# Designs tried in a protein design run: designed miniproteins, single chains, continued (3). Part 64

Each design is a single chain, and the fold is of that chain. pLDDT is the mean over its residues in the fold that is shown.

## One batch from the design tools (miniprotein)

Design m10206
Fold by ESMFold2-Fast:
Structure m10206 (fold): chain A 94 residues (1-94)
Amino acid sequence: SPTSQIARELIAQARASTDLELRQKQLVQAALLAIENKDIETLKEVIKEMEELIKELRAQKAAETDPERKARLERAIKGLEELIKELKKKIEEL
């Protein structure tokens, strides 16, 4: 599927990006395309990449000294963790 190929390209772009906010947006877009195509394997790859992004966000939070920036990173981490739970449920329904 052309849409499945676009999802895979978004995952590749996310892996190459040093911009964590852009990576999150690209992975969310890839997840939506994978769900539309019932592409469980691509959706599993997105979950794996989101888990790696959480590790990087946790490392950034550990190095952060500004309480407001720390709070924003914590919210981003929790948002991704909840999204991963929902995507795992969606895989069971596909």
Scores: mean pLDDT 86

Design m10207
Fold by ESMFold2-Fast:
Structure m10207 (fold): chain A 68 residues (1-68)
Amino acid sequence: YLSLARQLIDADPTEQVRLLHQLATKAMKSVKTPEETYELGRLIDEMVAARRARDLQGLAEYIKKIEE
């Protein structure tokens, strides 16, 4: 996850959105606690909207936290 998160920020915007989506989806499957699921759900929802805002920097930071 870490390597991907780093590359995500440095990669092109188009690739970032694609990679971010995949990372977020996988993170959702990794979490087992209901609390994390809720927080991840909020992230996923924001990711869909962020695609327009192009502000996935915050999302990448949050995803990194999930990996522990």
Scores: mean pLDDT 58

Design m10208
Fold by ESMFold2-Fast:
Structure m10208 (fold): chain A 90 residues (1-90)
Amino acid sequence: SMEELREKAEEAYRRGLEAWRARDYVAAARHFLEAANLYYELKEYEKAGEAALHALQALRLSGDRALAEEFVARAPEPWRAAFRTLLAEL
């Protein structure tokens, strides 16, 4: 249901924030990307963009080039160019 999808998006975003506070940037990036994709599917574009920005910031702090390559393929379409730009800078 849409309610279950929203709950999953909110849970993913919350887990991203917890990982970010713990300085686990790989886990934070993965959770924020999941939230971004779920919010995008819900057509909540403002929340999707916020989650995508957090995923980009966590990915940059992780320095994990292989993870950045994965995220270029998996990011919601409007933010794929931003993930490609980050990959080129790593």
Scores: mean pLDDT 90

Design m10209
Fold by ESMFold2-Fast:
Structure m10209 (fold): chain A 85 residues (1-85)
Amino acid sequence: SAEKELEEKLEKIDKKVVELGEKVRKGEISVEELEEKKKEIEKEVEELIEEMKKANIPEEKIEAIKQGLKNFNGNYEKALEALKK
């Protein structure tokens, strides 16, 4: 079903976010790589939101994904500051 395909895509995005966070924590990522990965994740989330809209997923679920992206961007800013030291 469309919902199962979207769930699989969300799980892949979540995995990328976790892996990125681990690299930041270990100091194993450059500022440039972090900025590149942030842009990739944002694009994938935007594509997921458009697919959710096309699949008639309830707006409440779409808003939850948008809130997740907002939280990710906040964490990204903190990670970026930590790596610039």
Scores: mean pLDDT 81

Design m10210
Fold by ESMFold2-Fast:
Structure m10210 (fold): chain A 89 residues (1-89)
Amino acid sequence: ELPPVGERTLALIERHLDRILEALKKEFPKITRAQAVSLLLGLVYHRLVHEYGLSEEEALAILAGDASDEQLALLGEALDEVVEELEEE
């Protein structure tokens, strides 16, 4: 099940979802859009907490939509990095 996700976060994910789904289907031909979104959310969350040094609560709040424009830009950067890393495989 997906964690609570805000509309702004979903919009950012949706921009990359077709590219991610295409990349993931090479390894997982039966992957659904919902599974791809869940995986992408997990990877972005991991990067926010472990690479960017955010607290678990802060990262979850950003994903839930309690994000400033600065935090949304940071989320966008983390998402771009995750997408590029998945496309390299």
Scores: mean pLDDT 74

Design m10211
Fold by ESMFold2-Fast:
Structure m10211 (fold): chain A 67 residues (1-67)
Amino acid sequence: SEMEELREQLERAEEQVKRLDELSETQLRALHHELGELRDRAIALGDEETAERVEKMIERVEERLSE
């Protein structure tokens, strides 16, 4: 199921977001790209809650990249 795959990807991304301080710039950029794709998929599936959750994670990664 696309929704089950989205949830699994979301949980993996959330674990990475918890460890932002441990990620390299390359890993942060890869995570940022992955989160963008997750947001787009959530929007396409009509999962507004997941889309909002991913947008918050994108903001946290962008803050880290700005340092």
Scores: mean pLDDT 83

Design m10212
Fold by ESMFold2-Fast:
Structure m10212 (fold): chain A 92 residues (1-92)
Amino acid sequence: AREKIEEAMRKLKPKIAEAAERLKATSDLAEQEKIGEEWVKEVEEEVSKIEDEKIREAVVEAAGMALQAVLLGKASLEEAIELAIEKAVERL
């Protein structure tokens, strides 16, 4: 379980970084909504490769938690991803 979550989060890491930077750079609500929609599609594409429903749900939750932590300045990108993986694994 852990290895699949780590692989998915590794692939999502650059997308989390890009989404966070784009969201921080804009105060336009329409642009923020567009970035959010693109982010959701990127996560859905990555998790579509995972057959186990519980692991898919864990990755979706981990990706959202990591993005939020980076956006709120609560953690660096690396720390946010590591913490999100640990939390996701604990819930399985």
Scores: mean pLDDT 82

Design m10213
Fold by ESMFold2-Fast:
Structure m10213 (fold): chain A 75 residues (1-75)
Amino acid sequence: SVIREIILSKVSEPLSPEAEKHIKLAEEALRKKDFSTAVMHAILAIDTLYREGKLSLEQRKAIYQEIAKYISSLL
């Protein structure tokens, strides 16, 4: 899972169940080529990890940019 690997480049496991749920839903949306739903759930996963104190502001920004670049590469 590319979204999961991007997130795990900045965050150590275990991830919270809420973050895991949003990552799973983002990956399922990508398989369906539902890019808007994939972006929404990727953002929710990142925001969950930031709210939980697992990411700094700089790490959050970096993950947003990497995921946006990845999803844009699929268009």
Scores: mean pLDDT 85

Design m10214
Fold by ESMFold2-Fast:
Structure m10214 (fold): chain A 105 residues (1-105)
Amino acid sequence: SLEELIKKAEEEIRKAVLEDVEGVKKDVEAVAETAKKTVDEVVQKALEAGNPALAKYFEKMKKLIEELAEKLKKAKSVEEAIEALIEFVRELIKLEEELKKELAE
């Protein structure tokens, strides 16, 4: 699932960013490409199941991944790449908390 891919990417980013920035950039690009192919199908299934909150969550997650991939392509230093990755993780946590709150109501 996309959720499992995002969780794995977060763990890999957290561990790898200090060791291999170029490897992390390639991993993020691969995740972004997978999201482009997968998210539209997941969004459609969520809408068909009557869950617009899930559909919105996956659309926002896809956008965050695509924005991260572009920021990493433009990053000219290790520091810029680390900052982009940390901000991405913060935005993912916020998005997950928003979904949890919507589902709890």
Scores: mean pLDDT 75

Design m10215
Fold by ESMFold2-Fast:
Structure m10215 (fold): chain A 106 residues (1-106)
Amino acid sequence: MPEVIVTNGEGEGLKKSAEAGKKAGEKKQTVVAIPLAGDEAKGVLKGAEEAKKYGAKVIFSARLEDWQKADVILVGLGKETTKEEAEMLGKSIASLSGGKLIVAGF
């Protein structure tokens, strides 16, 4: 069951995404990164970099089959995204992947 981490890449969200990536790398897990907000998806990009650095398999994918096989799904949103919008999107991804939602950085 994947952990679905949704963040706007600010403060605590950036930190939590980076820590999740490092932990996934240390456990040699599969991380799927979904940077929905281009260059503002700082949290997901940092989490993916940490995961890769520590030895996780990192996949940038919008395909459901990759999401269902992931141990961690990192979702990056823009800083202007509201907590309510992040929770709504995160619940959709968690439902489709069979994962558990974590929202951080709002």
Scores: mean pLDDT 78

Design m10216
Fold by ESMFold2-Fast:
Formats: structure tokens, sequence, C-alpha cells
Structure m10216 (fold): chain A 83 residues (1-83)
């Protein structure tokens, strides 16, 4: 299941993923980045699977690792500020 993300935090994560994808030579939209971030790497939705197939040069496993790193970093920063 998708993690609980504050709307502001998900927006920052989306922007970060777009920038990372661009550095890898892949241009994605904020909507595509949001779908990647909210999808589970172990049990992705049908829409997330289709998204992975539609993005040239983006490997599902690599995308899952990038999404996990971004979400993990956001959760770590939030956790450190709150407790």
Amino acid sequence: PPNILDPKNIEVAVETLVKIAKSLGVEITKEQAREILTGSPENPSSGTKELYMSIPGFDKEKVSKIAALIVGEQLRAIGEEIE
C-alpha cells in the first residue's frame, strides 16, 4: 500500500523525481512522477505498470529504487523534525 505523505511533501518528492529523471535523460511529467511515487514497487497498480512501459529508458527496478530513496529521504526529514 502507498505510504501516507503530506501534500506538500509529496509535491517536493514529485519535483525531485522529475529532476532525477531528467538527469538520467528521461523527461517525465509531474503526474507521471506522482504515480511512480504513490505506486508500490512490490505490487504496482496497472496504471503504474503501464507508466513504466511508456517511459523509454526507465527500468521498473531502477524507478522503484529512486522512488524509495525519495520517499525514504522525505520520511526521514519529517521524522527528524517531528520526533
Scores: mean pLDDT 56

Design m10217
Fold by ESMFold2-Fast:
Structure m10217 (fold): chain A 74 residues (1-74)
Amino acid sequence: SMEEEFERRLGEVQRAYIDLLDNRASLSDAEFRARVAELLARLREVMEWAGVPEEVIERRLAAFEATARAVLAA
């Protein structure tokens, strides 16, 4: 189903972010920001594919970016 495929694709982005966090210490801040930007783009593509409204996409991407900024501040 579309719902199952959406959850699968979201899970792939989530796993990639966990992998990024696991490797955080081996990356510069600039490299970490670049990888986060790549994941934001992938998350947008998944949501656009699923027909998520633009205003919802913008809120979700902003929340993800805020979480990544918190990691950089720690």
Scores: mean pLDDT 87

Design m10218
Fold by ESMFold2-Fast:
Structure m10218 (fold): chain A 57 residues (1-57)
Amino acid sequence: SEAEAEALRAQRDAEVARGVKEVHDTGKNEGLDKATEKSIELARRAAELQAQADAVR
């Protein structure tokens, strides 16, 4: 349903906003390698939520 797709997109946007801040803080405190790993995980999670949103349209 369209409402389910919108909810999943909103969840994606919220998780991305939080994750971007966490990646930035990790880069400053723990270094680029760990920030890169978190960035890749965040990108995969965002893609998963987007795919779910597209599937329930």
Scores: mean pLDDT 82

Design m10219
Fold by ESMFold2-Fast:
Structure m10219 (fold): chain A 86 residues (1-86)
Amino acid sequence: SEFEKLLLEVVDRERGLIAEILKEMVKNQEQQDLLTLVELGFPTGLSALPLDKQVEILRKLAERLAGTDPEVAEKARQLAEYLESL
């Protein structure tokens, strides 16, 4: 689907930054949920998470990229908004 294609493009390009976001999220949540994503890898691992976790990761990604890659930051923000609208 168009959505899956866009999600894969964003997640694949920013794997390292997503890994850093996941490490920070682990400090604030039960380890089990986020360890599963790390074990599955990116980008397929992100799609295996509950919708709310996908939104949280995409919003954090957008915040981190806003100053360095505003085009990808905007795409991540739009993906998060799309998922929240479902």
Scores: mean pLDDT 67

Design m10220
Fold by ESMFold2-Fast:
Structure m10220 (fold): chain A 92 residues (1-92)
Amino acid sequence: MEKKIEEYRKKAVEALERLANADSPEEAAEALREYGEALAELAKLLGVMTEEKEKEWKEEVEKAVEKILGLDEAELAQLRADAKAILERLKK
């Protein structure tokens, strides 16, 4: 169990790093999908993800992806800044 938790935690961090360095809305959308998938797997391993919550989570991730694909350059820059702030807290 612990080895899988570490694997998905690493995948989540790597996805956030890609999001923080995304040069386009398309790259940011791909990074967010990977981040969402890693968090869902972590939640399942920790026993906090039910089938109903997993469905809701997938729907929220897809809505967020659609929103990212419509972002302008200033909004994309803010998303990158937010991702960097999360990474700094995770490295603490």
Scores: mean pLDDT 81

Design m10221
Fold by ESMFold2-Fast:
Structure m10221 (fold): chain A 63 residues (1-63)
Amino acid sequence: SEELAREIAKRTGVSLEAARDAIRYVKEEGLSIEEATRRLVEKHGVSRVQAANAVFEAKRLLE
């Protein structure tokens, strides 16, 4: 949801667009933490640490 994307962005420092993609990769595409992290780094140019934190928060909040 948009509220979850905003919370992830606030907690991890990634953009709102990156937070939305983290949710999509985890919820809709069922990607592993490693693959979702890799895609966020490639698409959004965020650090691997920020990307991993965003993916972890998306998994935690959705499960």
Scores: mean pLDDT 84

Design m10222
Fold by ESMFold2-Fast:
Structure m10222 (fold): chain A 94 residues (1-94)
Amino acid sequence: MKLSVEEALERLRELARELERLVAEGASPDQLRKVLDEVREIAEEIEDEKVSKAVLTAVEQAERHLAAGDARAALAYVQLAVKEVEEVLKEKKE
């Protein structure tokens, strides 16, 4: 299902908040990985190819850092992706 940039932003914000909570609770890497998989699926469904690519790049970085044991860096990359989507949405005047 294709998502507008605005719809994608709402879902990405929810997933970023969930990831932040899980990191704060000391959740397992498998639980964090599942949230990153959801972010990736949302990113692939974004109608705007440039926005989709930017979020996918951030998820790839987050997955690499999580694999290295750095859950906080993984969270930071997802939060950065949300912020970048917010800035793109402002420029697009949706």
Scores: mean pLDDT 83

Design m10223
Fold by ESMFold2-Fast:
Structure m10223 (fold): chain A 65 residues (1-65)
Amino acid sequence: DARKKLMEKIIEKHREDMLKQGEEYRAKAEELERLSKEKGGVLQSQADAYKRQAEANFKTAELTS
């Protein structure tokens, strides 16, 4: 069943990539949120957008088991 093992490896790699990208988006959101506090909330909408992207990536990783 070499095909199933190959597909499992592809799925695992995709999950790993989604998790890494989600972590990057979360880090970016946290940075923008900190900057937004310094600038009176101007960047809050951008921070929220990156938070949503991170959540979407994490959810996709969970569903991609």
Scores: mean pLDDT 80

Design m10224
Fold by ESMFold2-Fast:
Structure m10224 (fold): chain A 96 residues (1-96)
Amino acid sequence: MQKKIDEAQELYKQGKYDEALELLGEVMLEQGMPRELVEVLREYWLLLIRGELPPEELKERLIRLLSEHLGVPEEDVREGLARLEAAARAKRAAAE
């Protein structure tokens, strides 16, 4: 388990985001996360990493799937994603 996480971190540092997220996706599947959730989460993270704004439909689907899987309210998931998107935007602004 830990070795796959370490490998994903090294790939991420190398800018190999697709490969890093594939390894993280494997870890998430091994932990019992539904395949559909892993696929939607991967697409969402790739868009954020590329500095693109995820479509609202993708975010709503991710919020619903995460809420169902984690057993937490959709409101809490939405707040968490909003924080991640704000952090990603701030990081891009600081790089200019």
Scores: mean pLDDT 75

Design m10225
Fold by ESMFold2-Fast:
Structure m10225 (fold): chain A 96 residues (1-96)
Amino acid sequence: MLEKVKEELRRVTEESIRLLEENNVADEAIEEAERRLKEAVDRAVKELGDLEKIEEVVREALARLQRVIADHIIATGSAEEAADARAYLARIDALE
């Protein structure tokens, strides 16, 4: 049961990242990706009773979505926005 729930969360994460990439990280695509991930997390919590059992997978999902968004800001944003996005990515990498 737990492994099946983790696999479903990873699948929703991959689908959300693909949605962001296919739509050039548009605001509407970000909103839809966040909505899908939130719904998947809510379902997982209801099935398992505890968020802590999936906390690692949820943290990884959020970090991956934020990296895709940050990479887009670096490519398309202002110099200040790009600098902030790079600092954020460096901070995520340091959490390893």
Scores: mean pLDDT 77

Design m10226
Fold by ESMFold2-Fast:
Structure m10226 (fold): chain A 73 residues (1-73)
Amino acid sequence: LRDPEKMQEFLEQVQRAVAARIEDPEEAERARETTRYLAQGYSLHEIAKRLGISVETVTRYVRVINDALVDLS
């Protein structure tokens, strides 16, 4: 919040790390979009609605994002 440049750089880093963990290009793209929406404050239900997927699928992507965040810490 206080450093928009660092926030943008960190978001891009997380998106790259998430994509690297997913072998399927389409799933990797959806996971990157999920990461971006989470950073913007969207709920899991709103993300599922926007991407046209189930909340369970969004929850799977959130687990991958959490794993990426731990590795980046």
Scores: mean pLDDT 79

Design m10227
Fold by ESMFold2-Fast:
Structure m10227 (fold): chain A 73 residues (1-73)
Amino acid sequence: MIDDLTKKSQDIFDEISKKVGKEEAIELSLMADDDPEKAVKYAEEKYGPEVAKLVQEYADTVQQLNDLLRQQA
């Protein structure tokens, strides 16, 4: 459900925020919304594979949420 995916994206964002700080987590989330491949690469280069994995999970979750929202239109 949309609510479950929204909760999941928030949980992933919180995990990223704990590792890199809230402001950087916001920047990474905006990058992931615009260009998920670029966001994952940036995270891997700057913070390592653990943060890159979280950014990928965030991007995948947001994509699933957007797909469901399009189906509800």
Scores: mean pLDDT 81

Design m10228
Fold by ESMFold2-Fast:
Structure m10228 (fold): chain A 65 residues (1-65)
Amino acid sequence: SVSREAADALKAIGVAFDLGGELRRVSPTEFELVLKFETPAQLERAREAAARLSAETGRTVRVRE
């Protein structure tokens, strides 16, 4: 079975792609969602995804401004 951490990383990659962006690894425990913010809805979705993934994986997931 796939670990929860691996599954959450795949979800983050999918969210980044859906928002027209990419997921970057900053360190072994830190990730960054890099995307172009054109609407408040895109920014809000990115923030929600980053917060959830950080909470679920115990890693830091940030959204690039």
Scores: mean pLDDT 64

Design m10229
Fold by ESMFold2-Fast:
Structure m10229 (fold): chain A 74 residues (1-74)
Amino acid sequence: LSPEQKRLRELAEEVAKKLFEESEEYEKKGDLSKAAALYTAGSLILASADFAIEHPQLVPEELRSLEGALEQLK
């Protein structure tokens, strides 16, 4: 993997992990609809990153999008 592809995978894994952990907390509280939404969001982030890694021309745009999302979540 290129350094950009590796960074994209690492960022996607970090964001997805946070979303999955939040999903588990809502599941424990009985809010299954919110838990499902968070789990779906994390899964989509991983799938999008995986697709961009297989198509390297998409990596710069995916990195900018994911970095922007992380800034909004701070």
Scores: mean pLDDT 81

Design m10230
Fold by ESMFold2-Fast:
Structure m10230 (fold): chain A 100 residues (1-100)
Amino acid sequence: NPLEELRKLAEEALKHMELATKTDGEEQAEHLRKAAKKLVEARDLVLKHNEPELYELLIETLKKMIEILKNSEYNKELFDFLIERFEEQIKALEKLMKSL
């Protein structure tokens, strides 16, 4: 079930993003890498199955990532950069979903 698999990947990515905002240095970098890996796996799953519900869940997950990063008062430059990249990804996914 790709929707169930995507939910699990999204939950793991969100957990690591939350932990990244509460840590610094190498521990923060490790959580960001783990979140990124789960998001890549999630994106590949969405593109492979190409179903609207999967795009919607991934877009929702990226929007939640942005909210987590916005709620952090530390590492503003890094988190603003990540927010910008996630906003770009949301726009790309929305464009792909409209072509389904």
Scores: mean pLDDT 88

Design m10231
Fold by ESMFold2-Fast:
Structure m10231 (fold): chain A 85 residues (1-85)
Amino acid sequence: AAAAEAAIAALEKAIEAVRKKDVEGALRYLDEASRHLVRLVLAGHVAEAQAAGRLIGEAAKAVEEKDYEGAIRLLEEAKRVLEGV
């Protein structure tokens, strides 16, 4: 699924930004990943898109709170959900 692959790629860029403590870059890539989840909903992967969306939202909050380790764990979990698509 091209949408899942695109979302995973955005999440990998977000994880890299988090590792560099680049809050603005991380939030930008999380927004990009969330936009790809809309296509997954339209393709019928509603449960996976909802689960990944929740994890991305929690990761964005962790990034804003400068909990970089928490953000990385949540984003790796979101990637695993999308790899199952």
Scores: mean pLDDT 87

Design m10232
Fold by ESMFold2-Fast:
Structure m10232 (fold): chain A 93 residues (1-93)
Amino acid sequence: SEEKVEKLKKALEEAKKLLLKAAETGKVEYIREAAKKMEEVGDTAGAAIAERLAEGHEALLKEDKEEASKETRKAAEGFEKLAEIRIENEKNR
């Protein structure tokens, strides 16, 4: 439905903003908030991926804060591309 597509699009945009905020601040809780936003719209797989990213981000922060930021920004870009695919799939249902 159009309403479902709009809800999904808004949730994906909010999740992307949270991932970028995590990259800027180094705070893993923003990645976990993104995972919750994905669960709210029924994207259980996306939420699971975001939780794994949070674990990876915490591990990278221990070794290299700059690399952690870089990888989180790269994940946000990949998330945007996947979001476009998810939105298109929803429009075709």
Scores: mean pLDDT 74

Design m10233
Fold by ESMFold2-Fast:
Structure m10233 (fold): chain A 97 residues (1-97)
Amino acid sequence: MTEEQERDVRIGVIDLAAAVDKTVVRNTIKDPEKQKAILEAIDRARDALETAVRQGNWEAADKALELFRQASKALDEGNYEEAIKLYEEAARVAEAG
């Protein structure tokens, strides 16, 4: 693949993962403060991962995406505090690259 194609695929995967998780949050979490906290964590992680991809830091982005996937699993299991922690860790890993 070209670097441009590889970038676009990574951005698409990140955007789709964030959109799915945000939909889960909006449909399952009725507490407005908890909903807002998780949505903000997802948005921060998405933005950090996409920035890492655009900067060509694919190793940091791929590691952060794995943490994002772990956050998605915690979210699906109802472990919201762990999900927030993992989204925040994904953002930090993406930013540290």
Scores: mean pLDDT 86

Design m10234
Fold by ESMFold2-Fast:
Structure m10234 (fold): chain A 64 residues (1-64)
Amino acid sequence: GPAEAAAKQGAALAEAAAAANQAKYPDEDITYTVVQGASRTVTTMTTPRGTSITLRSSKYPGFV
């Protein structure tokens, strides 16, 4: 359904963002923290240099 499609798209976007940031910081591990609630998902990407990027899905489960 729509929620399933949104979750798959969010996961693909998170993967692409991780790959792009890994290319920018090749000597650093990028950490993803995902918190899934009943109605939304919050994904936070953190680099060892202290850069934190919070990605949020407002109403659908999945990575954004």
Scores: mean pLDDT 56

Design m10235
Fold by ESMFold2-Fast:
Structure m10235 (fold): chain A 76 residues (1-76)
Amino acid sequence: VLSPQTRAQIEAIERATLAQLEANRDTASPAQVLQILRDAYRQVLAVVEAELGPDSPLAKQIRARIAQLEAQIAAL
């Protein structure tokens, strides 16, 4: 149950992340792409936690995704 303001913040993070990936499309290493995605999910987590709290199901799902991305980065 996210507010329209929080959804708008998440959409802005998504647009900024896509623009960053597009700007670095031909120059970014696989590790850099995963780092950009990890940092985007960290930003989304911050706005979700601000509204729903750190123990919300959505916050837990986002943390799980961040952990997956960190594991992928470590495996490179």
Scores: mean pLDDT 86

Design m10236
Fold by ESMFold2-Fast:
Structure m10236 (fold): chain A 57 residues (1-57)
Amino acid sequence: SMAEEEGRKATEGLAKHGGGVVEAVGDKFVGTAPNGARAVGRTSSLAGAGIAALGSA
């Protein structure tokens, strides 16, 4: 689906920011950083940005 593809692309983008995974969950996206921190967003880019910010701290 389009949401799955957006999550995959966001996950690939996180490689340059310490890694992490973005997954589509219902009508939202959940990001998980390598340290276990999580971010939730209505878009894959918002979840990815949240994880990048947490991973850069």
Scores: mean pLDDT 74

Design m10237
Fold by ESMFold2-Fast:
Structure m10237 (fold): chain A 90 residues (1-90)
Amino acid sequence: MSLKEKIEEERKKLEEELEATLTDPSKLQPLIEKMKEKLEEYKKLLETGREQGIKQGTYYDGGGLRLLEEKIKFYEEYIEKLKKIEEELK
């Protein structure tokens, strides 16, 4: 699948997981941790991709790197949203 298709699949899975937290708040903390781990993975992939582009002399802004940046922002926004919900449930 393309990176765009992967982002849409992950978005759908996150929507389903978020819906589950509405019926079982105990799932909220594991979801936050999962999102944080994925965010760190994508940040590392972005930095690796930038380093590889420099080393190869390609200087890619490449569609892939741009989509990774969009994905990172998406995860950061969702983590913030989940933290807000967590605070409201305390």
Scores: mean pLDDT 68

Design m10238
Fold by ESMFold2-Fast:
Structure m10238 (fold): chain A 80 residues (1-80)
Amino acid sequence: ALTPKQKQEIKNALDDAINALEKGDKDAAYKNLQNISNILENNGLNPELANELSKAFEALVNNNIDEAIEALKNIKRLVD
């Protein structure tokens, strides 16, 4: 289970990733998403969270900014 501190770290990284994508900084978004992935993988991913994480990475690789932002927002909802 995620600690309150880990949930806050994930939320901050998600907000940073969304802001980076809105500014066209795909590299910063990818680094934030890798950090989120590492925290979640070490603390047990549920299938819904794993699916949204996969969608976010796929959207980033394909330069689909809107889909990436939607997936990041879904991860933020699921982590609460």
Scores: mean pLDDT 83

Design m10239
Fold by ESMFold2-Fast:
Structure m10239 (fold): chain A 70 residues (1-70)
Amino acid sequence: MEKEKEQRAANLFTAAALHAVAAQIDREMGNEQAAEDSLRTAESLADELEKMGYTEDAERVRKLIEEARA
């Protein structure tokens, strides 16, 4: 059971991080709507990580979101 939870958390973290990175690229390309949609998805995934007890991983994702908005 715990291994499945860890795999799910790892997948959520990876997806969230990729969305945050994609948002930064989209913003640099001038596609602000796509960037905001990706950041919104990353925030949702970070919330799921926090609900699962992976608070540090959620905070890492939120930091990537902040960097993408800068």
Scores: mean pLDDT 82

Design m10240
Fold by ESMFold2-Fast:
Structure m10240 (fold): chain A 75 residues (1-75)
Amino acid sequence: GEGVLKKLEESLEKAKKEKFESVAYQLKIFKLVLEGRFEEARALVDEMLAKGLISERAAAALYRAIDSAEREAKK
């Protein structure tokens, strides 16, 4: 009944919020990388992992992208 629908609605709102929060973090990471602030970019990836906004596999891909950008910037 009503309780099941309300619980589903709350779960959907939480999922939407987490999705928007994940996008906001990814944009901040890109900005930090462009500014040469690579350690701070890695710290945001760690924060996303701690909040459960990103998988370990996706975080590993972001770390590799940050490492690649740092090497390119230090040429």
Scores: mean pLDDT 80

